# Designed miniproteins, single chains, part 90

Each design is a single chain, and the fold is of that chain. pLDDT is the mean over its residues in the fold that is shown.

## One batch from the design tools (miniprotein)

Design m3136
Fold by ESMFold2-Fast:
Structure m3136 (fold): chain A 55 residues (1-55)
Amino acid sequence: SKERIDELAKLVGEIARHRARLAGLTDEQADKVAEEARKKTKEILSSKEEGIDYG
């Protein structure tokens, strides 16, 4: 479901943010990394929901 995809994407983003902060990135940079990870995860999971594989 869309809600499940959004929840998983949020968790992935949170992990990415934490990793970025441990790597010494600023809060602004870590937020950007988290947002990109969230977006990418949503794209990947949404494509799998539709059963489309471009690879």
Scores: mean pLDDT 77

Design m3137
Fold by ESMFold2-Fast:
Structure m3137 (fold): chain A 68 residues (1-68)
Amino acid sequence: GSMYQELLTSNLDVLITLFEKHGKLEAARAVRDVRDREVDKVRTRDDLYEVLGKAQVEAQKAIKESEK
């Protein structure tokens, strides 16, 4: 894979681990879904930032939907 795929995967895996450690399983799942769907398509730095932003948005949405 590209350096940007490796860097993105590493950053997303850290986020997944942090969410799982804090019991935010829906947020962890949202980040995993973005990783599995989008990482293989990343070729450039701009792609990396776009997918990171998407993961943050989907994680935040999952947190808001799961918190009561």
Scores: mean pLDDT 84

Design m3138
Fold by ESMFold2-Fast:
Structure m3138 (fold): chain A 52 residues (1-52)
Amino acid sequence: MKRITITVPGKPAAEVKQRLLAAGIQVEEVIGDDTVVVKSDLSEEELRALVA
């Protein structure tokens, strides 16, 4: 699995984290209020699509 940093414009990290966890994605940490760090085999673009 790759360690990937995700920031989604207009969405708080808490919402992004909940959506990723619901999709079965491993969340490692949250940085600030907008950035989530995950471990996944999905691409950064695919991860963003899950939370858009």
Scores: mean pLDDT 79

Design m3139
Fold by ESMFold2-Fast:
Structure m3139 (fold): chain A 77 residues (1-77)
Amino acid sequence: MEEALEKLFELQREAIEAEVAGELEKAKEYAEKGKKYAEKLVEKYKEGDKMDPELLERIRELNEELQKYYEELLAKK
């Protein structure tokens, strides 16, 4: 799971770097990938037999913040 969080941070960083560089299309691509990945992680953890309550809460908080960021980024033209 730690590797999954690292992947989320990587996608977020790449999206931010692309946005800062003015590469909106590239930023949107990374944002969409990150959004889909975050959604899949939340679903897997909700249905998993073993759930670390602290880790799950952290994932949910991160997912909500990332989803908001991705939605804002995807709305840019």
Scores: mean pLDDT 71

Design m3140
Fold by ESMFold2-Fast:
Structure m3140 (fold): chain A 67 residues (1-67)
Amino acid sequence: SELTREVAREVAEKLREIGDLVNEYVTAKKQVLTLEKNAAAGGDTSGLAAAKERRDAALEKLEAGRG
């Protein structure tokens, strides 16, 4: 029973980690979309490159965490 509880806890923790990675990717992707819309409207383009790097890094972490 103890080993079963340990395995269940590890699975729950992994699901929470994946959820956090998904949230980070979604947040980073939304930021890129917002900045791209601003750029298309002739607005400020500063930070767009950094936002894309954050999005891409978040996707890599999500893919690695997913297996």
Scores: mean pLDDT 81

Design m3141
Fold by ESMFold2-Fast:
Structure m3141 (fold): chain A 94 residues (1-94)
Amino acid sequence: SEEEEKKILEEFDKEFTEKAEEIGEELLEKVEKGEISREEGLQLGLQESIKIAKEKLKELKEKNPEVAKKLEEELKAAVAELRAKHPDVDVPDV
């Protein structure tokens, strides 16, 4: 089932990346048009990305809890790195 686990992870990464890029592009356009500040754009982008990750992780926990646990740990590590790199940005918990 290593092939199955890998396929699930690749599908999650693809779907997450596609959604995060769409949101990122919309927020970047709003920042460039002066509708929101760059700081607000970053904050909203982080909040929406974490929200998407949590929702997909919840779905994955129902289908494959072992894979979901690995992803949750990776997401928590990524959030910790982001907080360390951008201390001025309020990064939500996973």
Scores: mean pLDDT 76

Design m3142
Fold by ESMFold2-Fast:
Structure m3142 (fold): chain A 92 residues (1-92)
Amino acid sequence: EKARKLAEGYLAAAEMLDAIIDGSPQEEIEALGEKTLALVSPEDLEKAVKLATERAKQAIEENKDLPTEERMKIGLQAAADTFRELAKKYLE
């Protein structure tokens, strides 16, 4: 139950990042952000964001020869994938 809600919150964070990459409406992005904040504690979110940021920076560095816009999309995708990996730990 609690693990499922935490996983749902991490999936909402990943979907929010995907929505940003896809240029989705601001209302959709905000709704996914609110869902994440409702389901994930500030402490857990801080740790998750730190890990996602570290992985995003690594992905950007590994792709430094690509144009800036493409590198930013790769970074956001790496962050989204990080939240999905965190969610998987609580769905099993």
Scores: mean pLDDT 83

Design m3143
Fold by ESMFold2-Fast:
Structure m3143 (fold): chain A 97 residues (1-97)
Amino acid sequence: MLSFYQRGIESSQGLLEALRNGDDERMAREAMDVASFLGYLGTTTNDPELLKKSSKLTLLSQKLADGRELSEEEKEYLEKVAKETLELGTSLLQGVS
């Protein structure tokens, strides 16, 4: 579990960095990794909000992978979810001692 939470933290940080740098290829990859992390947590904890975030990030990652640009609202959503996932992963990592 510790390495899983660490990967969630790293992917969230990577997504925030990709957003700052306008790196669409990295943004697509990191968004998919964050989506996978949230999807696993949502499934194992039966949390519909995590599953919803996972699904939305998967769609945004696919949109970027297709060479389509994100709207400002879609970029704001990625930033919000990345920040929330970073906080969640950090809290979970600190709680698993």
Scores: mean pLDDT 84

Design m3144
Fold by ESMFold2-Fast:
Structure m3144 (fold): chain A 56 residues (1-56)
Amino acid sequence: GREAVERGAAQLREALAAGELSGALAGRMVDYFGRESGEPELGRRLGAELRAEGGE
């Protein structure tokens, strides 16, 4: 559900801030979590945010 996607995005944002993965990978992971959780639109939106944050 939504909470699982938001929690996943939060964990990926922490890993992104720590330099553990790229924004592109984080975005793909959140998109996948959204599809699995029945929240594909939320996954796409959060994925876009993580890609933008990782672009720096």
Scores: mean pLDDT 82

Design m3145
Fold by ESMFold2-Fast:
Structure m3145 (fold): chain A 79 residues (1-79)
Amino acid sequence: SLEEISEKFGIPIEYARIEDLGDAVAAAKFTEVRVVGSDQELVDSIKEVQSKAKKIDKVYIVPNPHRPGHDVAIFLGEA
């Protein structure tokens, strides 16, 4: 589950709408966007982004209303 993944990595993960994220994205020093269709794809994406970012501060999951199970993960952190 999303909660279990958040606990495992020690990174806050929450659902959001894309229209609510403009200020958070603009304020972030590092931003990476990935499409995730499963908990395992989210785990794999976190590991890959951790290899590129100095620190991941937060992950937002944006549900895709036109394609259930193909959500957008937005990683915010430090370069």
Scores: mean pLDDT 84

Design m3146
Fold by ESMFold2-Fast:
Structure m3146 (fold): chain A 92 residues (1-92)
Amino acid sequence: MKKILVVSSEAVREEAQKLAEELREKGYEVGYGGFSEDPRLASDEEIELLAEYLRSQGVDEIVAVGDEATIEAARRIAEAAGIPFRAVEAPA
């Protein structure tokens, strides 16, 4: 069974949670993570620590929902973790 992490900013949390529920209905194990602050401010060290955590949890894919900044931050984390990444653009 594939384990997916859906990530969004607070502005599009409802859309991200709707997507997470649709993925659960399709048989995936889905977690949700929100950025409460500007994700562009995350340091490379913080990105690597989060990447190690996601690897330890067995996350198979990251799906980012939101604006370009949210998508870019999630992409950096996914690349650091060596996890596949998918973006769903939504205006924040």
Scores: mean pLDDT 76

Design m3147
Fold by ESMFold2-Fast:
Structure m3147 (fold): chain A 67 residues (1-67)
Amino acid sequence: MLSKEEARKKGLEYEKLGVRYLAQGNTQEAAEKLREAAKYYELAGDKEAAKRSERGAQTVASLPPSA
């Protein structure tokens, strides 16, 4: 079982990966990483961060690959 602290750390790591992939134009992988971040924030009990990351993933998944 993941501790809340470990879950939040994983959420932040995946959020950073999502931003990095987005900067590289890899919108598909960016969306995947942001969804993982949302899952870990939910496990950490940070519902606002989870909601933010999930909305980010949906937005990124809607972008063309060259954006």
Scores: mean pLDDT 80

Design m3148
Fold by ESMFold2-Fast:
Structure m3148 (fold): chain A 72 residues (1-72)
Amino acid sequence: SAEEKAEKAFELFLKQLGIDKSDLENFSEKSKESLKRVYEKALELAEKMKSAEELAQTLARDFVENPELYAA
């Protein structure tokens, strides 16, 4: 499903940035909101992307190149 693809892509995105799941609790509310926006973007693009890996790479690039779109 699109939701499963988005969830896997988001997990791969976090790993690519060196973010461990346990570290998320130590993030600021603004950082958590930024990550939520990344996940929402993953859901939006999931049906248009061929694989979770391609989606994760797209999210990582977009997050680095257009950080203002994810700023809380």
Scores: mean pLDDT 78

Design m3149
Fold by ESMFold2-Fast:
Structure m3149 (fold): chain A 80 residues (1-80)
Amino acid sequence: MEEEMIKKIKELAEKLTDPNPQVREEAARELMKLIGEAAEKGYTKAVQAGVDALAKASESPDEENRLLATMALIGAAFAL
């Protein structure tokens, strides 16, 4: 269900700003996977929510967080 996927995407988006780098990395990987699954199912709203979350994280003042989010966005683009 697309609505359930959007809810999970929003929960993972909050973890992208976690002070623990491992939590941020896991959240980015899970978001990339969910974006791919949403794209395969034609869930355009879920895809957009995930891309928006990663795009926002890529504007982070933290350089490592920006790189992680940017790499995840590039990975997600291959799933589209």
Scores: mean pLDDT 78

Design m3150
Fold by ESMFold2-Fast:
Structure m3150 (fold): chain A 76 residues (1-76)
Amino acid sequence: SAASSALNAAMQAFGDAAARALAAARTEEEKQEVLDLVKATENAVMKAPSLDAATAAANAGVAQLEALLARLEKEA
């Protein structure tokens, strides 16, 4: 379905953003910050009442990870 395809795309983007943010993390504190965001997003997706809500939660996680990545890349 279109909803399942949208969730799959959002989860792929989330995985990619998480991997890039984790690679950019230089300290254990920065790695923990990335992992905390990942866990919070995974929890939000799992607890979502619908596929559309899960997609919105994943997209919110992507935006937060992209903002964190931008900050970490400026520190490199």
Scores: mean pLDDT 86

Design m3151
Fold by ESMFold2-Fast:
Structure m3151 (fold): chain A 81 residues (1-81)
Amino acid sequence: SEVEALLSKLTPRQQNLVRGSLSFGGSGFEDMSIMGFKIAIDNSKTKEQQITVSRAVYLGSTSLGNTKLQDYAKKKLKELE
């Protein structure tokens, strides 16, 4: 998938943090998913890594229907461009 292709560019730790944020796709866990995304960004030392993390979370949240996480990731991508 497109998400897996993006994740392959990241460290195993960063991959696990992105997967963790996306695992909170259940109703009522949207704020936890955003918290997980923020932790993944904080563990991304370069702008390029932060863009890759944000793209992976944006695409993953879109497929999961997590609109709150999708909007947050989209805003972060715009700030990084």
Scores: mean pLDDT 84

Design m3152
Fold by ESMFold2-Fast:
Structure m3152 (fold): chain A 90 residues (1-90)
Amino acid sequence: GVEEAIKLIRETADKVIVEMEKENEPLGNIFRVRLAFETLIRKAKEENLSVEEIYELAKRVFDDLSRIASPNVKKILEEARKKLEEIAKK
């Protein structure tokens, strides 16, 4: 459900930030990624989004981040996307 989707997005944010730090990404890039995930979680909570709406929003955010992400970060985002799809399908 919604709680499980938000938890997964939060765990994905942590994994992405850790990987970016490990890869010595500029702090500005790390901050922008953190802000994107925080905005996603905030919208999900404040707008009472459904699981399907959270999945569609997360998919857009992950696709945007994937365009400039390293191969390792892209893998984390793709795995998270698949798990979110499973949560949205029940």
Scores: mean pLDDT 86

Design m3153
Fold by ESMFold2-Fast:
Structure m3153 (fold): chain A 97 residues (1-97)
Amino acid sequence: SEKKFQEIAEESVKEMLPKAEEAYAAGLDGKEAMRELTKETLEIFGEKLKNTPEIKDELLEKLIKELEEERKRLRDTNPDAAELGDMVIEALKEALK
């Protein structure tokens, strides 16, 4: 279900925001801290997707394809956004396993 996917995505983003603030308060490098927190949050997101039967493989496959095309556009203009795209794609692929 698209609605269930959106719900899980919103929950994952909300969980990431407080952790990002905590990492900055701890004096960690902002880019590195965000990369690590994003990776951890996406691993949890992928597990939630995998364990949610309402989320069909066809939806995940469509999103992976769309993100791979967007990543190609961002590669030369915004490498950090392209790296984030790669991490999201990996989480969605793990949910398909």
Scores: mean pLDDT 71

Design m3154
Fold by ESMFold2-Fast:
Structure m3154 (fold): chain A 82 residues (1-82)
Amino acid sequence: MTEAQREEIVKTKLKDRLEEELKNPRPARLSGEIIRIVGDLLETNGSDASLKKQLEEELALMREIDKKKGIKLPNIPVIPPK
């Protein structure tokens, strides 16, 4: 399998998660997921490349959510009543 194919799968998963987070707004500071990943990395007493990359991806996702939330106020009127 090519690295490009693997990257596309990862990008799709990240995009889906970002979309879900945008629908359910929450604080973009350290999330439970980031805390969990950091804890796992520390518990392993090592630098697993996979865990490190996963942490970087989660941090990037949280950054993107924070950016979107910063503009969330103008989107309030667009939310339809239930």
Scores: mean pLDDT 54

Design m3155
Fold by ESMFold2-Fast:
Structure m3155 (fold): chain A 112 residues (1-112)
Amino acid sequence: MSLDEAFKEYLKYEKESVKEAGEEGRKIAIEGTSTAFRGMAEVEDLSMDPSASLDDLIAVIDATFKELEELVKKLASLSPKHEKKLLESFKKYLELYRPVAVERARAMVEAR
């Protein structure tokens, strides 16, 4: 499965889970989007600090992924009809995306 295919599969089940969960699902989805953007901004800010190591950037990536996993688990608990597919698709997406996020972080450090 490609990264694009995994992301589309996750988005499909996130959409169905949000629809099932209603207003609380929408709030979780908004918090997830905000969490992802804050994580990306923190990685970019650290990449501008020449004293920050690649491991420091990876730690921010992993912390952001952990926060997103907790939000997806919360959404899954509110969407029992889609829980299994939501959790499986999100896990698969993160497994494929983490190496890409780490490689981007490495390139940013090496460009210093």
Scores: mean pLDDT 89

Design m3156
Fold by ESMFold2-Fast:
Structure m3156 (fold): chain A 75 residues (1-75)
Amino acid sequence: SLLDQTLALLDERHKQMRRAIEEGRWEELSRLLLDHQRWLQEAMRGLSPEQARELLRREQAVLDDLSRLVEERLA
């Protein structure tokens, strides 16, 4: 489905952002986050309201994971 394809792309973007954090590439992370916001807005335009709600739930889990990883790296 379109949602499944979108969630797979979210997973790949999540991996890219995790790698930037793990490697301490903060400037790259900033650029990735800005690009990710644009991608998220575009993805939501193609989805039904129900699918967009599910995407946003998965996005929140991604942000929670990235926040935890940043905290671990700065400890």
Scores: mean pLDDT 89

Design m3157
Fold by ESMFold2-Fast:
Structure m3157 (fold): chain A 62 residues (1-62)
Amino acid sequence: MVGTYVATVGLGSANEQGLALRPGDVVEVLGELESGNLRVRLLSTGEEIVIGKEALGYLVPA
């Protein structure tokens, strides 16, 4: 589901260990990858991050 969202919890990248998103980060969901994971852009940095699709449950529309 494409659009702008706010992270409600800390979320890790699907590709790396550790946190990629922090609570309150605003992200743009760019689309879904073939794996079902989501490609998002962190608006504060412009960084593109891949997160698990289950993470959509922790994103609220902005």
Scores: mean pLDDT 74

Design m3158
Fold by ESMFold2-Fast:
Structure m3158 (fold): chain A 77 residues (1-77)
Amino acid sequence: MQKVQDAVDQAGKEAGLPEDLRQQLTQAAYEYGSDPEKLVQKVAEITGQAIRDLDPEEREAVQRGTAKVVKAAMEAI
C-alpha cells in the first residue's frame, strides 16, 4: 500500500495537479492500492468529476497528469 500511495502523491505533485485532486487520488490509492482494476476505475471517476468545469486546456493538463499518476501506481503495485 505505502509504495502505491507514495507513487501517486509524487506523480501528482510532479504533474502539477491541484491539492484537492491530489488528496482524492492519494485516498483512492490508500483504499484500492491492492486492486489495480478498482484503482484505475476510481481514478477515472475522480478525473471525470475534476475536469467537468475546466477549460479545454486545463482538462488536457489534468487528463495528462492523472494518466501519469495511473502509470506510476501500476508500476508500484
Scores: mean pLDDT 79

Design m3159
Fold by ESMFold2-Fast:
Structure m3159 (fold): chain A 98 residues (1-98)
Amino acid sequence: AREGAERARAAAASGDGRAAAEGALEAAEGATEAARAGDAEGAHEAARGAVAAARAAMASGDREAALRGIGGALGAIGAAFDAGLRNGGLEAALKAIE
């Protein structure tokens, strides 16, 4: 998860929209893996990396890269949210406000 987040941020810094989109998708996979392992912090870190990569893909002007990057970021955010819910504290807080 952390390695995926770091690769996503490096891809975001490359100025290459396609590389940024790939980084966002890799970070989404890392977030899903961390969530399954019960690593909410790792899933959250991967989601932050995916969002950074998606923003870089959007800034590239490549519409296809931007859409793929956004898809990756949304997947990573969902995985981090699920991991947070399984952590008990966030789940209890969310149930109290729903």
Scores: mean pLDDT 73

Design m3160
Fold by ESMFold2-Fast:
Structure m3160 (fold): chain A 93 residues (1-93)
Amino acid sequence: NVLQFSPVLVPIFKKLSEDKQKEFEKTLKEFIDLVKAKGLGKIAPEDNPELKKVVLAWHKFWAIANQEPFDEEEALVALEELLEAIKEFLKNN
């Protein structure tokens, strides 16, 4: 349990395959640990292109997940894009 999200976000995450859920959980934990270890809370996303990609992907996912009417397919695509953005950040940092 690495997600501390609203009840609507958790059901979307559960619609991913079990392998993708495990990958996302591990990737998100590694991302949080790295951000904390590097003190990145003092760096504006605008000053770090890889971090900016993660922030933009998160905002896109959150907007899609909370739109009405809800589009499950669009939300799942946006969640996968967020996972890939986090992976790219981890690879480069």
Scores: mean pLDDT 71

Design m3161
Fold by ESMFold2-Fast:
Structure m3161 (fold): chain A 81 residues (1-81)
Amino acid sequence: MAVEMAEKATEAAKKGDGKEAARYGLEARKKGIEEGKKLWEAGEPASRAVGVTLLGIGGAVTGALQARKNGDEEAKELALK
């Protein structure tokens, strides 16, 4: 789930769609944090939980950077929050 959203954020960024990149990046961050939290609660190795969370954050950063490049400040702020 988080992986899929991060991938969509990257694809939108490659197309120069900052708004879509930020939207998918935000979803990647949210899902990465939730999936990481669930893995931690389930007793999975901390490295796996951290990896999923970092993947989501990476998607949000990619989206925010593309939104900034397109001058879309609202989408940038949304992706970072």
Scores: mean pLDDT 68

Design m3162
Fold by ESMFold2-Fast:
Structure m3162 (fold): chain A 88 residues (1-88)
Amino acid sequence: SADDIRAELQAAVDEIRQLAAENRQLFLEKATPLELAVYAVILGSASFIDRVLRDRPEADVATLRELLAGARQDLETVRELVARIKEK
């Protein structure tokens, strides 16, 4: 249902923000300029999705699924970036 997808999307966005917050200093000290740019874009995307969830109650299941797929990809990208930076 749309409500189930909204809950999953909120959980994905919250996990992106938590990983970002927990690793903020690591990114600022050890990320390359390109890695930092990707990180900033992903945080911007998470903020946009949060706004859609708040301001667009009419968003259909197809739109929500597309946003969820993107958020899940962004979450995996952040996990990979964190793992890479920790090895520096």
Scores: mean pLDDT 86

Design m3163
Fold by ESMFold2-Fast:
Structure m3163 (fold): chain A 64 residues (1-64)
Amino acid sequence: SAADVAEFNAYLDEISKDVPADVVQQLRDKYLPLVESGKKKVEDVKLEVGIDIGMLYLKRVLGV
């Protein structure tokens, strides 16, 4: 729904304070279509975004 899309975009804008703009854009490109289509719930997508950010941090620490 439009409300779910607005909520997700607001969430990405909030995390953009601490996350690089290119990473935020990649997350938007990956997850926004799933929210727009209703294929995934916003709360599930927010959780997956957190996992993706955590995995990027882990890869950075491991040097891969």
Scores: mean pLDDT 82

Design m3164
Fold by ESMFold2-Fast:
Formats: structure tokens, sequence, C-alpha cells
Structure m3164 (fold): chain A 106 residues (1-106)
């Protein structure tokens, strides 16, 4: 949708993780900045796929695996960077999302 920017997608993702116990406002802002950097040059739909992967990764690692929120955010930003690079290389965002969900056991 032309009314939504990648910056808005990233902002919504940062607000979503701020609801997770132990995610501080500073950690959510660090996540927003990192995700914005990695999604630069992607379409809104591609940025939404990368943001969805990152948020799902943080929720899974914190809520199911009991990882510290800072470690979960660092892991999710690494996953987001790899997903964005693969999308830029011409890989299907849906296939990348499916693979990451399989790796998380979701």
Amino acid sequence: MKTTSPEQVVRVAARAIARIPGVTPELAERFRKGLLEHTKGLSVDEAAAVASVAVTTISYLVEKKGLPPEEAVDHALRVAKEAAERIKSGEDPDEILARIQAELGV
C-alpha cells in the first residue's frame, strides 16, 4: 500500500517488541534503527516480511527459549540482515520467511 512506508513498518515492529517483557524503550529503539538500516531499499511488502521475521524471532527466543531480550534482539537483527540481503539478491520473501519459521520450530 502506497500509504505505508518502510519507516512505518519498522516503527510498528519496534512497538510490537516493546510489549514483550524485559524489552526496554532503549532496546526497542536500537531494534528500530537496526531494522531500518537493513530494510533500506526494500519495498513495503519486503520490509514487512523482514520485520515479521525479526519480531517472530524475538518473541520466540524471549518467550519460548528464555533468552535475555538484548540477546534476542541481536539475533533477530542478524536474521533480518540476512533475510534482507537474500531478498535483494532475488530470493522470494515468502520462501525466506518459511525457512526461518522452520529453523525456529514455529
Scores: mean pLDDT 79

Design m3165
Fold by ESMFold2-Fast:
Structure m3165 (fold): chain A 64 residues (1-64)
Amino acid sequence: KEKELEFQKKALENVREMARRAIELGNDEAVDRAIRTVEQLKKAYPELKEEADRLIAEIREMRA
């Protein structure tokens, strides 16, 4: 269980890097896809809700 959550936390970090690059390139479709990926992870792993919500907020702020 803890090893699984650690793996999913690393997945969130990877999505953050992908979203940051998508924002730098002005690729709105890729940014929206990244947000959807985080939402899906939040639904599958409720334990990650706080981290996922923070990441979504961070991505939206970076895009502003």
Scores: mean pLDDT 79

Design m3166
Fold by ESMFold2-Fast:
Structure m3166 (fold): chain A 91 residues (1-91)
Amino acid sequence: KEELVKEMLRETTERLVEELSPEKAEIVREAAELQMAYAEAKAAGDAARVAEVTARAEELEASLSDEEKAELAEAEERIASEVAEEALKKL
């Protein structure tokens, strides 16, 4: 399950990067890296690292306008759904 989640996150990120401008693609890559770091820190029981990653994720979201957040959330949800459907078809 952990490997499947990481694979789906990578695929979602890769497709988002191809659809977005270079500037927004960089934000998506950073968000994906933070999600992976959070999962790894939580699995390792590293509470300090979990707090650090959470703080950075909050700073990243605070740097975006409400419009940019809505656009990124919509694109991410759509692509994540497509990736999940493709993964389900292979099972």
Scores: mean pLDDT 76

Design m3167
Fold by ESMFold2-Fast:
Structure m3167 (fold): chain A 93 residues (1-93)
Amino acid sequence: MAEEEEDIAAIEALSDEELRRGAEEIVGQAARALVEGNQELIEEAKETIEILRKSKNPIAQETAKRLEEIFADPALARAEAERLRARQAALAA
């Protein structure tokens, strides 16, 4: 799809450091959506997995794997959501 191709191109244009920062936010937001039962954001996270899997970047592939793992394990989803909250609290302090 055209939007999907644009998203893949955007991922490929990012530096490794930018991709790692984006990965932590994506994983944390998806984990929060799973914990809260936000169906719209859960569907968005599933689409993100498909886009990341189409990228040749190893960081994108690892991020997709992490997302698949949190979808399979509610304990991992809770842990990642807590990490996002801790990061947000640290930035607000």
Scores: mean pLDDT 77

Design m3168
Fold by ESMFold2-Fast:
Structure m3168 (fold): chain A 67 residues (1-67)
Amino acid sequence: GAEAAARTGRELAARSRDGAARTIAAHVAKVAEQGDVEGARRAALSGYRDSTNPAARAAARAVLEAA
């Protein structure tokens, strides 16, 4: 749900050492914090598909699974 996606995204944004992973995690967290679960899922899926960075893809997948 939205709260789980927001929490996971904020934790990854705070703890990830990779800038791209932090950016995608923070973005998805903001969408999820608005209660938009479908928007959060779409943002996470876009990050997963469009990134060639393994850390960013892992972050996007983790938030998608939490949503």
Scores: mean pLDDT 81

Design m3169
Fold by ESMFold2-Fast:
Structure m3169 (fold): chain A 83 residues (1-83)
Amino acid sequence: SPFEKLLKILKESKNPEEILKAAILLVEHFPEKAVEALPILEKKMEDEDEKIREAAYEGLKYIAEVKPEEAKPVLEKIEKKLE
C-alpha cells in the first residue's frame, strides 16, 4: 500500500529530503494513521547524521499538527535530550 511504502522510506532511507517528504505525505494523505510514524521518527533522532535528525524532528512536528495528543510526549522527550 502507499502508506506502507511511506513507512518503509521513513525506516530505511538515509536521505534527509526523502525522510521529510515521506513524513509530509503521510500527514497529508493518512492523517489518522500518522501516529504509526512516531516511533520510527523517534529512532531517527538517534541517527549519526545531523541532517537526518533534523528531517526526523521536522517530520515529528508535522505529525503533531494532526495528532497533537499522541505526538506531544514524543516531542517533549526529544526536546529534553536537546537541552
Scores: mean pLDDT 83

Design m3170
Fold by ESMFold2-Fast:
Structure m3170 (fold): chain A 71 residues (1-71)
Amino acid sequence: GDVATVVATLAAEYRRLAAELGEEVARRSTKALWDLVLGRLSREEAVARMVEAGVPRAVAEEAVDRVLKAR
């Protein structure tokens, strides 16, 4: 995918996570998803970072899959 699609997907994930779990969890999770897109984290590492930030594992896995599909 193109950069605009990735950015739009990350913005949507931030808004969803912020509404449900708060802005700090959303900020940390979005950083992990961005590092995943840039190849700095594996899928498993990105899920682990999101879970550590407070995201339920199933929600983290779905967010990771959406972001990977966008790139």
Scores: mean pLDDT 86

